# Designs tried in a protein design run: designed miniproteins, single chains. Part 77

Each design is a single chain, and the fold is of that chain. pLDDT is the mean over its residues in the fold that is shown.

## One batch from the design tools (miniprotein)

Design m2846
Fold by ESMFold2-Fast:
Structure m2846 (fold): chain A 99 residues (1-99)
Amino acid sequence: MDINSPEFQRDIAEALLLIAVGVTKIAAERDPKLKEQIEWVEKEARERGLSERAIDAAVALTGFGVDSKGLLDIARQVLSPEELAEAVRLAKEAQDRLN
């Protein structure tokens, strides 16, 4: 297995994104504000027709923060630039709704 292959690196990035989503959802069980934010993000993203991975990125960014460089670097390997921009925008909108 070539660990430097683009396919393998993308698979690792996708797995890390799904871990970030899982951590965010676990944290939301103890944080009602975060739970409300991620429920709104998932609903809004689906209504706007975002891909499943763009929805995943929006949820993770809502939990970790839109300024999370590590998460943004991971998301850039999985999403198109347009999908990432929309995911960041939704995460910012979720933060603004309850602040």
Scores: mean pLDDT 84

Design m2847
Fold by ESMFold2-Fast:
Order: sequence, then C-alpha cells, then structure tokens
Structure m2847 (fold): chain A 99 residues (1-99)
Amino acid sequence: NPFKKLPKETVEEMIKALEEAKERIRQAADEGRVDPETAEWALRQLDKALELVKEGTLINAYVALLSLAVGARTSPDPVVREILREAADKVAEAINKAE
C-alpha cells in the first residue's frame, strides 16, 4: 500500500540520516572540498527529501529516495554524489527495516 503510514521510529531514522547528510555537505563546503553553489544545490535537494519523509507515508519516502538517487548519479561533484548516495542508502535501509 503506497499510502501506508510509516512507524514514527522509521520517519525519525530517515530525518536523522538526511540531517546528518546536510551537516556533511556544510562541513565539506567549509573545508573547501565542495564549491558553495554545488553545496547550496545539495542542501536544497536534502531539504526537499526531508519535507517528503516528514509526511510519513511509504510513497513519499520512495519519492525522496528516488530524488536522492538521481542527485547521487547526476551531481558533477564526487563528494556530493557520495553523501547523497549514503543518504539514499540509509533511507532505503530505514524503509526495509520497517517492513
């Protein structure tokens, strides 16, 4: 059921993973490993994913996962690709753990 409500614990795990990814992007930008424009783009993608997962439905979690996976493949910056891929993996793990 795509409109299935996810457990609170699953939603909290996804939020934690995405907030940790945002901190990693900020740190990488502060250290000069990611340019400010690419960092800002990545933070916007993570914020969109956060809005989706906070809705707490399975379908919105999958939409967030897909968006993160696309960002991980299409970002020109390898550091951003790695951070978004790890965030996507953690979101997928949280969903699978809830099933």
Scores: mean pLDDT 87

Design m2848
Fold by ESMFold2-Fast:
Structure m2848 (fold): chain A 90 residues (1-90)
Amino acid sequence: SLFDSNINLFNSLSPEEQQRVIKALERISKLPNSRLKAHALFFLGLEYFKQGNLEEAKKLLEKSLEIAKEVGDELLAKEAEEWLEKLEKL
């Protein structure tokens, strides 16, 4: 999927490039609700999940899902729901 491709691309970046991406996503996450913010929160949630911070990952994915539904991004909403389901089984 596009989300899987974005994660794989991120993992192929240098540590310095990964830090720049994370900082950009954190800045976007503080903006008013938008499709871009929903995607930024989703990606940050997956990074926290990868780090083992399941509590923060869940909060970010829940917020991403909320905004995705508000802006009508059905594909992102479905992906966020599937990841939240995976977290509930841990």
Scores: mean pLDDT 81

Design m2849
Fold by ESMFold2-Fast:
Structure m2849 (fold): chain A 58 residues (1-58)
Amino acid sequence: MTEEELEYLARIAVDIAKENNTPKELLLEKVRESAKESGWTEEEIEKLLELIEEELAK
């Protein structure tokens, strides 16, 4: 996965979470579990979670 694709996914995940009032801790846990189940590498999962936290801080 490219960094641009990860940034896009992070933005989409945060937008959906905001619409559904999903708490940050639940969002991060669900994203980690889903990505792990989908065969993502640990590095890709860590980068995605970092980008999600960055988007949530805006």
Scores: mean pLDDT 80

Design m2851
Fold by ESMFold2-Fast:
Structure m2851 (fold): chain A 71 residues (1-71)
Amino acid sequence: MPLSEFELTKAMSEVHLASLLAVAKSLGDEEAVKVAEEALEKLEKAETAEEAKEIREETEKKVKEIIEKKE
């Protein structure tokens, strides 16, 4: 059963966001945890591969900025 481009992109994005959430939780960064959790909720509602990719990329950027600011 081949995954569609959308299904594959969504699944990969979910794995990436779940990994960011795990990192945020391990660091105890409540702001980063909230951003990652909200992104996973948005990803669940995404209907296109483009939306899934944009949610992932924007969330990775935001989580990185939050973590880097709290050096």
Scores: mean pLDDT 80

Design m2852
Fold by ESMFold2-Fast:
Structure m2852 (fold): chain A 87 residues (1-87)
Amino acid sequence: SKEELWEKIEKALKEQLELLKKEVERLLEEGKVEEAKELLEKAEKGIEDAKELLKKAFGEDDPRTQKLIKLLEETKEELKKKVEEAE
């Protein structure tokens, strides 16, 4: 069902975002600011792709789509701020 697909996508996205946060934070703690920036640039592309897939899978006006897009955007902005503060 679409609900089972949504649950799998939500879980996978949350797990991937958590791993991304940990890796960016690890790189910054090690003073690897350029590597953290490169990882973030790759992640930003993946986030934009994920947003488009969510819109196609559930529709732009679906509350599930809106919730996950907001999570993706908030995570992106949080990590951008951390990288900028380390520069």
Scores: mean pLDDT 85

Design m2854
Fold by ESMFold2-Fast:
Structure m2854 (fold): chain A 78 residues (1-78)
Amino acid sequence: SLSREELDAETLLALAQMYLAMGDIAEKRGDKETAIELYKKALELYREVLANPHASPQTRAEAERLIKEAEKKIEELK
């Protein structure tokens, strides 16, 4: 079973993934400004996951991978 702290990290990861997906939708609709803001929100949440010392190795690896993805998307849309 997950501790509260581990669950909090997984919840933040899930929320960040939701923002990333919303950013992808905005990008597909041609709204670059909204896409960038949503990707930035996802990036902040992924960084919070990595700041949590109770985040599992799998959760940390996923957050690190998705940070690189979000950073690349923001750079490409600037």
Scores: mean pLDDT 85

Design m2855
Fold by ESMFold2-Fast:
Structure m2855 (fold): chain A 82 residues (1-82)
Amino acid sequence: KAALLSTAAGILIVGAEVSKSLGDIEAARADLRAAIELAREAARLGDLEGARRLLERAARLAEELGDEELAEEARALIEEIE
């Protein structure tokens, strides 16, 4: 179950990368927000390693999008699950 949430979050991060490359920044941010929430839930269910890796990817993408709030949220979650 936790692995399924991590898989879904990974798919959303890939979707956000694609949206960013197409110039659809709002779609990229929406997918990224959803991915961070799924990674948070995966961590709650015990997939700490999967969630951490996803949150690291999400933080980098948020920085590329210029979304400092999302980048900080992802980094805060990484520290919380360590």
Scores: mean pLDDT 83

Design m2856
Fold by ESMFold2-Fast:
Order: structure tokens, then sequence, then C-alpha cells
Structure m2856 (fold): chain A 70 residues (1-70)
């Protein structure tokens, strides 16, 4: 359902935001900046109808994993 998809997107955004805060606390400012920039790009493309909610969630999860691996 659309409601369930929106909930999953909100949860993915929350995870991304928590990862940004943790990276900043750890002094990983370049990784935090890159993750913030990717979050902004994903949300812009979603709002412009260029990607689906499912694609947005996938890209956010991939960006979190990349930031945590660095």
Amino acid sequence: SEEEKQKKLSEALHRAGETVRRLIAEGKLDQARRLMEEIARVMKELNEGKITVDEAIQRLDEAIAEAEAA
C-alpha cells in the first residue's frame, strides 16, 4: 500500500539521518557530507517523479552502507 511505502521511506530517511549524526560524532565529516548530498539528490529525484519510492529506499540503504564502509 502507499501508506506502507511512505512508512518504509520515512524509516529509511531516519536511518540515513542517524548515520549522518554518528559520522559527524566520529569526525568522519567527508563521509557525512557525501551521505547528506546523496539524501538530497534522492529526495529531489523522488519529488520530481524521476524515481519510485522503492528506488529511493534502495538508494538510501546503499548510500548508508557505502558511508559505513568508508
Scores: mean pLDDT 88

Design m2857
Fold by ESMFold2-Fast:
Structure m2857 (fold): chain A 62 residues (1-62)
Amino acid sequence: DERVARGRALFAEAERALAAGDLETARRLMQEGWELVATDPAHFDEAHARALALGRRIREAE
C-alpha cells in the first residue's frame, strides 16, 4: 500500500514542519497526506483524526 505509506510520511513531515514553525509547509503537507490516506476506507478514520489534530494546531499557531 504505497499510497497510504506515502501519505503517512507526508503527515509526519507536516508534524515536523509545524514543530519548526513552518505553518505554510505544514498545511500543504497535511493536505497532500489527507488526499493519499483518506481515499482508502480502511484508513479514513486515521487520516481524519490526524488531519483534524494537525489543522487545529496550525490554526492555533497562527
Scores: mean pLDDT 82

Design m2858
Fold by ESMFold2-Fast:
Order: sequence, then C-alpha cells, then structure tokens
Structure m2858 (fold): chain A 92 residues (1-92)
Amino acid sequence: SAKELAEKAIELAEKGRELGLEAVRLGAEAKDREGLAKGIAGALAAAGAEFLAELALKTGDKELAEEALKAAEQALEIAEEGLERAREALAA
C-alpha cells in the first residue's frame, strides 16, 4: 500500500540522515573531503526523500510513495559510502 511504502521510505530516510551526519562528523575529523561531501549529499538526499514520503502519506499517492522509497534507498547508499570512506580515512 501507499502507506506501507511511505512508512518504509521514512524509516530508510531517517537512517540515511543519521549515517550521513555521522559521515560529515568523521570526515571533518579525518579532514577527508570525499567522506564529508558524500555525508552532506546523503543527508540532504535523505531529507528530500522524507519530504516526498510524508507528502505520499498525506495524498495516498502510491506512485509518489514508490519514488520516495527509491530516493530514500539511494540516499542511504550515498550516506553509507560516505561513512565507509570517512572511517577508512580516520583509521589511516
């Protein structure tokens, strides 16, 4: 359902934002520009996905909920890449 897809998108977007912000924190500590940049990109993309998911919940738009879920999954992937990069840079 649109509700189930949108709720899943919100959950993934919240996780993407948390991991993106952690990538920003660790990237700044490591002075790693790539980790910092991917952390920012992931966190911002997650915020956008969360907005779309909340709109899908209000409207019951299943297609919008599907797009929000896809956006949240992409945001999470970027945030995870940023976090991995920042952790590697900090460990070096």
Scores: mean pLDDT 89

Design m2859
Fold by ESMFold2-Fast:
Structure m2859 (fold): chain A 92 residues (1-92)
Amino acid sequence: GKEVEELAEKLKKKLESRGIKVKIDIKGTTVTITLDIEDVLELTGIVLSLIGLSLDGFDIKIEIKGNTLTVTITAKDEEELKEALERMIESL
């Protein structure tokens, strides 16, 4: 919904303000975040946040292909997806 899209845009803008190139796509209750691998070491807080979300039962998939890191978060509902996005924003 619109609130999830607004949180995704907030996350994108916060990452871009740090010089990080990012693409965020939303489909239903799934968010896909695409980053360049060279930026990952500067994103230690986000990486630790993703591990924490996974340990708390969130469905997190991390894929590396060439120079691209893709993070997929699949939530059971829009409220869980908002929680995941807010925790990522707070980790920056």
Scores: mean pLDDT 81

Design m2861
Fold by ESMFold2-Fast:
Structure m2861 (fold): chain A 72 residues (1-72)
Amino acid sequence: MFESLQEINLLLQKASEAIKAGDFDTAKELLRKALEILEKNPELKTAYLQLSDLYEKLGDDEKAEELRKKAE
């Protein structure tokens, strides 16, 4: 439980840094890994909002909206 939350937070931080650097391919890969962990840990669903924000920054509005609905 705690281990998965720490891993998600690390992946989201690295994805944010990749977006700032313009490395969208690396950011997408990191977000995909975070999403896989979230799907296995439904108690952490609040992290879907953070993933949604990062996908929106990537220009993937469709994926951002999908993830926002999963957080509800």
Scores: mean pLDDT 80

Design m2862
Fold by ESMFold2-Fast:
Structure m2862 (fold): chain A 59 residues (1-59)
Amino acid sequence: NVEEALKLMKEGKEAYEKKDYETAAKLYREASKLLSTVPEYQTYADIAEKESEEFEKLA
């Protein structure tokens, strides 16, 4: 659901700020999966997936 996805993205951003890119990538990837189940949030799901991919490159 959207609320769970937003919580995961918040935790992912905190991991990113700590330079824990592996954890940030995993959290954003999971958030993207949750957002992809909600049609209104497809754009946000795509953004979260792209962010997770960028974070994986930094890890």
Scores: mean pLDDT 81

Design m2863
Fold by ESMFold2-Fast:
Structure m2863 (fold): chain A 72 residues (1-72)
Amino acid sequence: SKKELILRLIALELRRIGLEFELERLKEELKKAKEAGDEKRAEELEKKIEEIEREIEEIEREIERLREELEK
């Protein structure tokens, strides 16, 4: 019950942190691609960044839902 919700919340927080680190790495690669004038690589990285940002937003929404459930 409450313990299961806490464990799920911890798992989601860890997943979010992992994705945030991946996002930082991709943004660094995007900067390098833009500095090199590699427009195709930059576009591919921008799409990947948008995908990861959407996944983070979905996880954040689930975290908020679980936090609200824990406060009941």
Scores: mean pLDDT 87

Design m2864
Fold by ESMFold2-Fast:
Parts: structure tokens; sequence; C-alpha cells
Structure m2864 (fold): chain A 65 residues (1-65)
């Protein structure tokens, strides 16, 4: 996998985990994953890394409650 593909897969996994923990419908999770994938595909690798860091921080906050 390219570096960018790896970042996209990591972001998709974070969204999937958070969505499942929050009890969101699979359809909503899949739609959110597609949106994130599209956003990341249009970013540079540097921008994608910053976005992934942001997602990780948001996931941590949500999981702490």
Amino acid sequence: MTEKEKLIEEAKNIVREVGKKLGLPDEFIDETIKSIEDILKNMTVEEAKKFLEYLKKQAEELLKS
C-alpha cells in the first residue's frame, strides 16, 4: 500500500470503531467512511496525516465520555 492508502485505511478503521461503539446504524457508518475516504483522497499526504491525528484525538474524547 502507498502511504496515503495506509492513512485512509487507518482513518476508516477509526470511524468504524467509533460508530459501532456509539451504536450507529451500519448504513450511517458506511456513508461516513465513504465521505472520509473522498476527503482524504483529495488531500496531500501531509494534510491526510494531520487529519488522521485530528480524528484520533476526537475518537479519544468521544471514547472517554
Scores: mean pLDDT 80

Design m2865
Fold by ESMFold2-Fast:
Structure m2865 (fold): chain A 99 residues (1-99)
Amino acid sequence: MSAEEWRALAEREREAAEKSSEEYKPFFRTASRVLDTLAENAGDALKEEVAEGLLRMLAGVAKRVLPVGELFAEYIDLALAGEDVSEVLEEVIKKTKEV
C-alpha cells in the first residue's frame, strides 16, 4: 500500500474509534497511530515490518480481551494484505454496539 492509503486507513480508524464502544476505542486509536507510523516510513522495509508486527500483536490482544475481537483481528489481517476493509470495519463497529 502507498503512504496515502495507510493515512486514509488511519483516518477511518479514528472515525471508528469515535463510533465504537469504550472497550474498542483504545484498539482503534492504537492501530491508527501505528498506521500513521507505517505511512511516514513507507519504503523502509524494516520499519514497515516492525509496524506490521505491532498491528498483528494488537490483533492478538483484541482476540483475548474484546467482545468479538476476532472481527478486529480479521480487519487488521485484511488491511495488512491490502484488501478492501470497508465491510469488515462496518461489521466491527456494528457488533461493538450490539454488545
Scores: mean pLDDT 77

Design m2866
Fold by ESMFold2-Fast:
Structure m2866 (fold): chain A 97 residues (1-97)
Amino acid sequence: ELEKAKKEVEEATKRFLEAADKTNLDSETTALAVAVALLGAEIINVATDPKLLREAAETLKEGAEALEKAAGNPEEARKIILETGERLAKLLDEAIA
């Protein structure tokens, strides 16, 4: 359960970064996407609840799908990245509480 959930977050994080890369973002927005990926990695490191890990994976997957749809709209992509990061930060806070 736990190991599988951690792998789901890892796979979702890779998909999110791939989607961001394909959007041809500026350097500042690319740095934000990398920061979101680092939040995903930290959740994998600290979380012990498979349910929370799956919520993180779903959040990253939804972000990736939204980025794929926003292809060619850098402003929309930036908002998606920030929203995904905010959701992951909340999950990380819950994981360490």
Scores: mean pLDDT 84

Design m2867
Fold by ESMFold2-Fast:
Structure m2867 (fold): chain A 58 residues (1-58)
Amino acid sequence: MIDREELEAALKSGDKEKIEELFEKLLDVLNLTPAAREYYLSLPFEEQVKLLKKYAGL
């Protein structure tokens, strides 16, 4: 599960590298197929942030 406090801190600081790290962790937890993982990694940064917020309960 994505840590909500860690995500909120990364979003507040604009730490893109940390946000990308958290998104990779989310995809690992979801146990996606290779094709699904590539699809999610190809999404715009803003869409990745929306998914992170959804799964973190934000």
Scores: mean pLDDT 80

Design m2868
Fold by ESMFold2-Fast:
Structure m2868 (fold): chain A 57 residues (1-57)
Amino acid sequence: SEEEQREIADRILERVKPYAALLDPRVLLGLTERELKELGVPDHLIEEVLEELRKHL
């Protein structure tokens, strides 16, 4: 369901946020996008996660 996919996306976002201060922004965004795609998260939710992550970079 979309709710389950959003929960997965939110969990990944929380896991990667601490790395925003440690990794190159392009690398972190690229790795996060690839992981979400591999988990089957739809593109519109991936974009939401990447937009939120950009606020912490």
Scores: mean pLDDT 82

Design m2869
Fold by ESMFold2-Fast:
Structure m2869 (fold): chain A 71 residues (1-71)
Amino acid sequence: GPAGEAARRAAEAAARAGTGAAASVKGWQLMKSTEDNPEGRAAGLEGARAGQAGDAEAGAKHAFSAYVKGE
C-alpha cells in the first residue's frame, strides 16, 4: 500500500546516499577509460549521475564537471 511504497522509496534514497560516492567514482572511471567510445562514455556518465542521485546538488555539479572536462 501507500505506506509500504513510501518506506521503499525512503530505503532506496538512503541506499543511493550511502553508495553515491562509490558509484560516482566507478561511473567517472568508466567514462574516463572509454571517453572516445560514445556508448562507454554514456554508460559512465549515467553511472556517475545515478550514484550521485541520492547526494544532492554537490553530486550533480561533480558529475557535470567530470562530463565537461573528460577527466
Scores: mean pLDDT 50

Design m2870
Fold by ESMFold2-Fast:
Order: structure tokens, then C-alpha cells, then sequence
Structure m2870 (fold): chain A 67 residues (1-67)
């Protein structure tokens, strides 16, 4: 349906935004790692986990769009 297609497209857009933010977070954490290794490692761990969740949701949305 058009409504289902619109919903999935909106979810995909949100996932793409989240992925972009996670990539920026990882880059910022890598810069922090150079200045404060302890805080940088904590931030990098959080952002890597966040990106993994976003990637999993992206895969789920892509699978639903393909069905």
C-alpha cells in the first residue's frame, strides 16, 4: 500500500539520519581519544554500540521494504 510504503520510507530516512549522527559521534570520540583516552574509549564504545543498533534496524527496514 502507499501508506505502508510512505511509513517504511520515513523509517528508512530516520535510520539514515541516525547512521549519519553515529558516524559523527564516532569521529568526535576518536578525536576525544587523542586528548582524553579514558573518556574517548567510553564515548567510542557507546557510539559503536549505537551504530550497531542502527545498522540492525536499517537491515530490518530494508528487509520489510523488500517483502
Amino acid sequence: SAERAARLAAERALVDEGHTLADKGIKNAQELLKKDPEKGKEALDVWNRTKALIDARRAAVDAEMAA
Scores: mean pLDDT 87

Design m2871
Fold by ESMFold2-Fast:
Structure m2871 (fold): chain A 103 residues (1-103)
Amino acid sequence: MIDRLVEIARRIGRFLAKIERGELTPEDVREFANAVREAAEIAKEMGNDELASRLRKLAEKFEQIARDLEAGADPETWRQRALEVAKEALRVIGELIGIAQEK
């Protein structure tokens, strides 16, 4: 589990860099949402339904940002929201890694 969570965290870190550079594509957004959903499944496997639910909601928020971007939202507005959601996802995944290391 830890190796899977670390790989997911690395993937999300790469998305943070892309968001900061303004290089994020719809494909990147879908891959980010999938990475967060994978982390949610791992949280569920660990018996942590609260963190699984939080990760699912973060994936949904990121998908909403993608829809707003496709609808012509201001790049600065979507970038700030995307960074906030991505940082929160990394924080939650960090908590899961800590819990997995204690088992």
Scores: mean pLDDT 78

Design m2872
Fold by ESMFold2-Fast:
Structure m2872 (fold): chain A 72 residues (1-72)
Amino acid sequence: MKKASKEEIDKLQKEMISVEFLALAESETRPEATKKVLELIRKADEALEKGDTYTAKKYYEEALKLAKEHLS
């Protein structure tokens, strides 16, 4: 389905706060991974502003996955 629930989006947004702090902390040591993670969060926020909750969810999930793989 093309819809993500408000509860799913709210949970992912809370996780993105931690991901953004981690990305900013690692920005000097891992600039490529940090840039990609922040770009994904930005695209998710833009999709959410447009009401595209499905695309927002996909970008948030990708940002979280990339942060776990490259910034942990």
Scores: mean pLDDT 78

Design m2873
Fold by ESMFold2-Fast:
Structure m2873 (fold): chain A 91 residues (1-91)
Amino acid sequence: SLIEKLRKEVEELERRLRELRARAAANPAASATLLAELRDAERLIRELRELIEEAEERELSEREKTLLLFRKIAASGTLFVAERMLDRIAA
């Protein structure tokens, strides 16, 4: 189901966020902008998980499915930006 796929994707996003947070904590060059991106990613991932848990117990409308997909894209995008920033300061 869509919800089962999103649950697995959120688990991967949460694991990735933990990895990127650990990298940022270990790097003294981690900027305020990078730390803000990681905080935004954490918030978006948390909100997405909450929506998935609420959605598990009922049928989803097409609007609700679209909202979940957009929130997933937003969370993935913020993590991608944070990872690119970390990769640049690691070199």
Scores: mean pLDDT 81

Design m2874
Fold by ESMFold2-Fast:
Structure m2874 (fold): chain A 72 residues (1-72)
Amino acid sequence: SRRLSEAVREVANALMSTLSHDEASEATRRAAEALQAGDYEKAKKISVEAAEKGGSEEAAKKSREAVEKLEE
């Protein structure tokens, strides 16, 4: 649960760098729901697509890496 919370925070930080607060919060909530269900591929997809909507490849990379760290 602690590592899950950290991954969610890292995704939120990446998305907030490129999206409005409301868009970042909604995308983070959906990604967190997928992570809690153990669906890491879905969580990565949600996070990357949200970051790409914001126009930041760096945010997309950081959000993907946050989820991949949890898979370790």
Scores: mean pLDDT 80

Design m2875
Fold by ESMFold2-Fast:
Structure m2875 (fold): chain A 59 residues (1-59)
Amino acid sequence: MSPKELRDAIKTSLIAQGVDEKTAEEMAEQATEGVERGEVPEDASELAKRLAKVVRNGL
């Protein structure tokens, strides 16, 4: 999966979970950078689920 595809997948999933578009874009970018650095070797779907939980708890 390319970094762009991962970012787009995470962003779309976050928006579907009710996250604001701007926040979803920022979180997807950060998560994609983490995966590129090998810090988070997760599937885009799992990553999006975890990020959505963090946003709901933090917002």
Scores: mean pLDDT 71

Design m2876
Fold by ESMFold2-Fast:
Structure m2876 (fold): chain A 90 residues (1-90)
Amino acid sequence: SAEKEAARREMTKQMVEITGLLNQARAAVRAGDKETAEALLAQIKKKVEDMVAWMYEKGKKINDEELIKMADNFRKMVDNQIAAIKAALA
């Protein structure tokens, strides 16, 4: 459906943005900029939580269980990357 396609397009856009922020956080770690890295990780966490909440509500509304699973899988991947970046800062 058009609504399902629009939801997946928006999800993809947000995923690309979050991936870009993760790359910026890793660059900050390499540069020794701990403050910038920590600020980026906080921003990433909020964006992922907002995205997942939005995708859950949308998936429920349009009966798209796959959309919800995609959100869960992406959140798990991002949480793992955040943990790795935090370990590099310690």
Scores: mean pLDDT 88

Design m2877
Fold by ESMFold2-Fast:
Structure m2877 (fold): chain A 58 residues (1-58)
Amino acid sequence: SLEEEIAELKKKAEELEEEAKKLKETGTKEGLFEAEVLEGLAGIYRGLISILEKKKEK
């Protein structure tokens, strides 16, 4: 269902955001770069969630 798809995307976005936070805490150049990539991916997931939620409400 659409609700299950939204829930799955939210879990993936949260996981990416949490992993990025941990990588930033390392303070390493590699960790900061990896965190930026993961934040970008999480942003894409959040964008998809927003579109799907707006479609669901109408």
Scores: mean pLDDT 83

Design m2878
Fold by ESMFold2-Fast:
Structure m2878 (fold): chain A 60 residues (1-60)
Amino acid sequence: SRLVERGRALREEGRKLFEEGRYEEAIKLFEDAGVLFHLAGDEEGLAEAKKLIEEAESKL
């Protein structure tokens, strides 16, 4: 699915921002990735995006 591929790309961009300590920007990308996974019906991708948001929020 093109939505899943785009969601994965946003997730990986968010991971890079997370590694740079840019947690607020990482959260935005993880939220956008979660929207794409939700639209694609990818429940595992959505669940992973939610966990990544929680992890990034724990750093704020």
Scores: mean pLDDT 89

Design m2879
Fold by ESMFold2-Fast:
Structure m2879 (fold): chain A 76 residues (1-76)
Amino acid sequence: MLERAIELGKQLAEELRDEIEAMVKAGVSITEIYEKVKKRVEQLAKELNMSPAETRVMLLAAISGMSKIILETRAA
């Protein structure tokens, strides 16, 4: 279900919050942070046998969460 994919994507970004914050503070590029998030999404999608559509929705939700964390970290 797409609603589940959205919630899992949001949760994934929050689980990675400390790592994302540390990477931002260390000056790691957005591209490298994105690749880390994408890899975690792909791993979870395989474990849950998600459809391509569910995987895309989960990735978009995770990227949204990642972007919020990056902006909050830079504003602090």
Scores: mean pLDDT 85

Design m2880
Fold by ESMFold2-Fast:
Structure m2880 (fold): chain A 70 residues (1-70)
Amino acid sequence: SLEEKIEELEERARELAANPEAPEEVIEAIRRDIEELKELYEKKAPLLKQNLALIVASGEILVAERMVAR
C-alpha cells in the first residue's frame, strides 16, 4: 500500500540520517519525497493509488541521481 511505501522511505531516511557519511542533501531529498507522498495521499489518495509504484520509483530515482552527482 502507499502507507507501507511511505513507511519504507521513512525508515530509509532514518538509517541515512544515522550515517554520518551520508550527504545531508540526499537525506533532505528523501524527506521531501516522503512529505510530498503524504500530502498527495491525504488530498488525492483515490486517484494516486493507481500510480503509487511510479510515484515511489520516481522519488528513488531522484535520490540515486543526487548520490551519483556527488
Scores: mean pLDDT 65

Design m2881
Fold by ESMFold2-Fast:
Structure m2881 (fold): chain A 70 residues (1-70)
Amino acid sequence: SRAEELLRRLEELLEKVAEALEAGDLETAEEYAREAERIAREAAALGEEAARRVLALAAEAGARIAAALA
């Protein structure tokens, strides 16, 4: 489904944000983060279930990003 395609792409983009931040590449991290925000908004608009999955992916990515910045 469109939701599964967007959620897969979001997961890939959040992984790239974390990798860029771990490498100290803030410009690349910001670029991937902007694209991730666009995809997350689009996915969440498809319904409550998709929105919950966006939140779960964001929480997982946020924990990894916080660890990378510590």
Scores: mean pLDDT 82

Design m2882
Fold by ESMFold2-Fast:
Structure m2882 (fold): chain A 55 residues (1-55)
Amino acid sequence: APLPALPPLDVDDLAAVEAALARIRAWLASQGIDPRSLEGRQELLRALSAAVAAS
C-alpha cells in the first residue's frame, strides 16, 4: 500500500524515532510534565508527530 504523507519507517527510522521519543520524554520531564500520564502521553505523541511531519 502507498504511504500516507509521512516518511517511510524501517529499522533505521525506528531507531531514530526511539531516540527522538527519548529526548521528547526527557524534555517533558524537565518541564514538569509526567510523560507517563495520559496528558503526558498526548503531549509526547503530538511532539513526535510534529517532528515527523517536519521531516
Scores: mean pLDDT 61

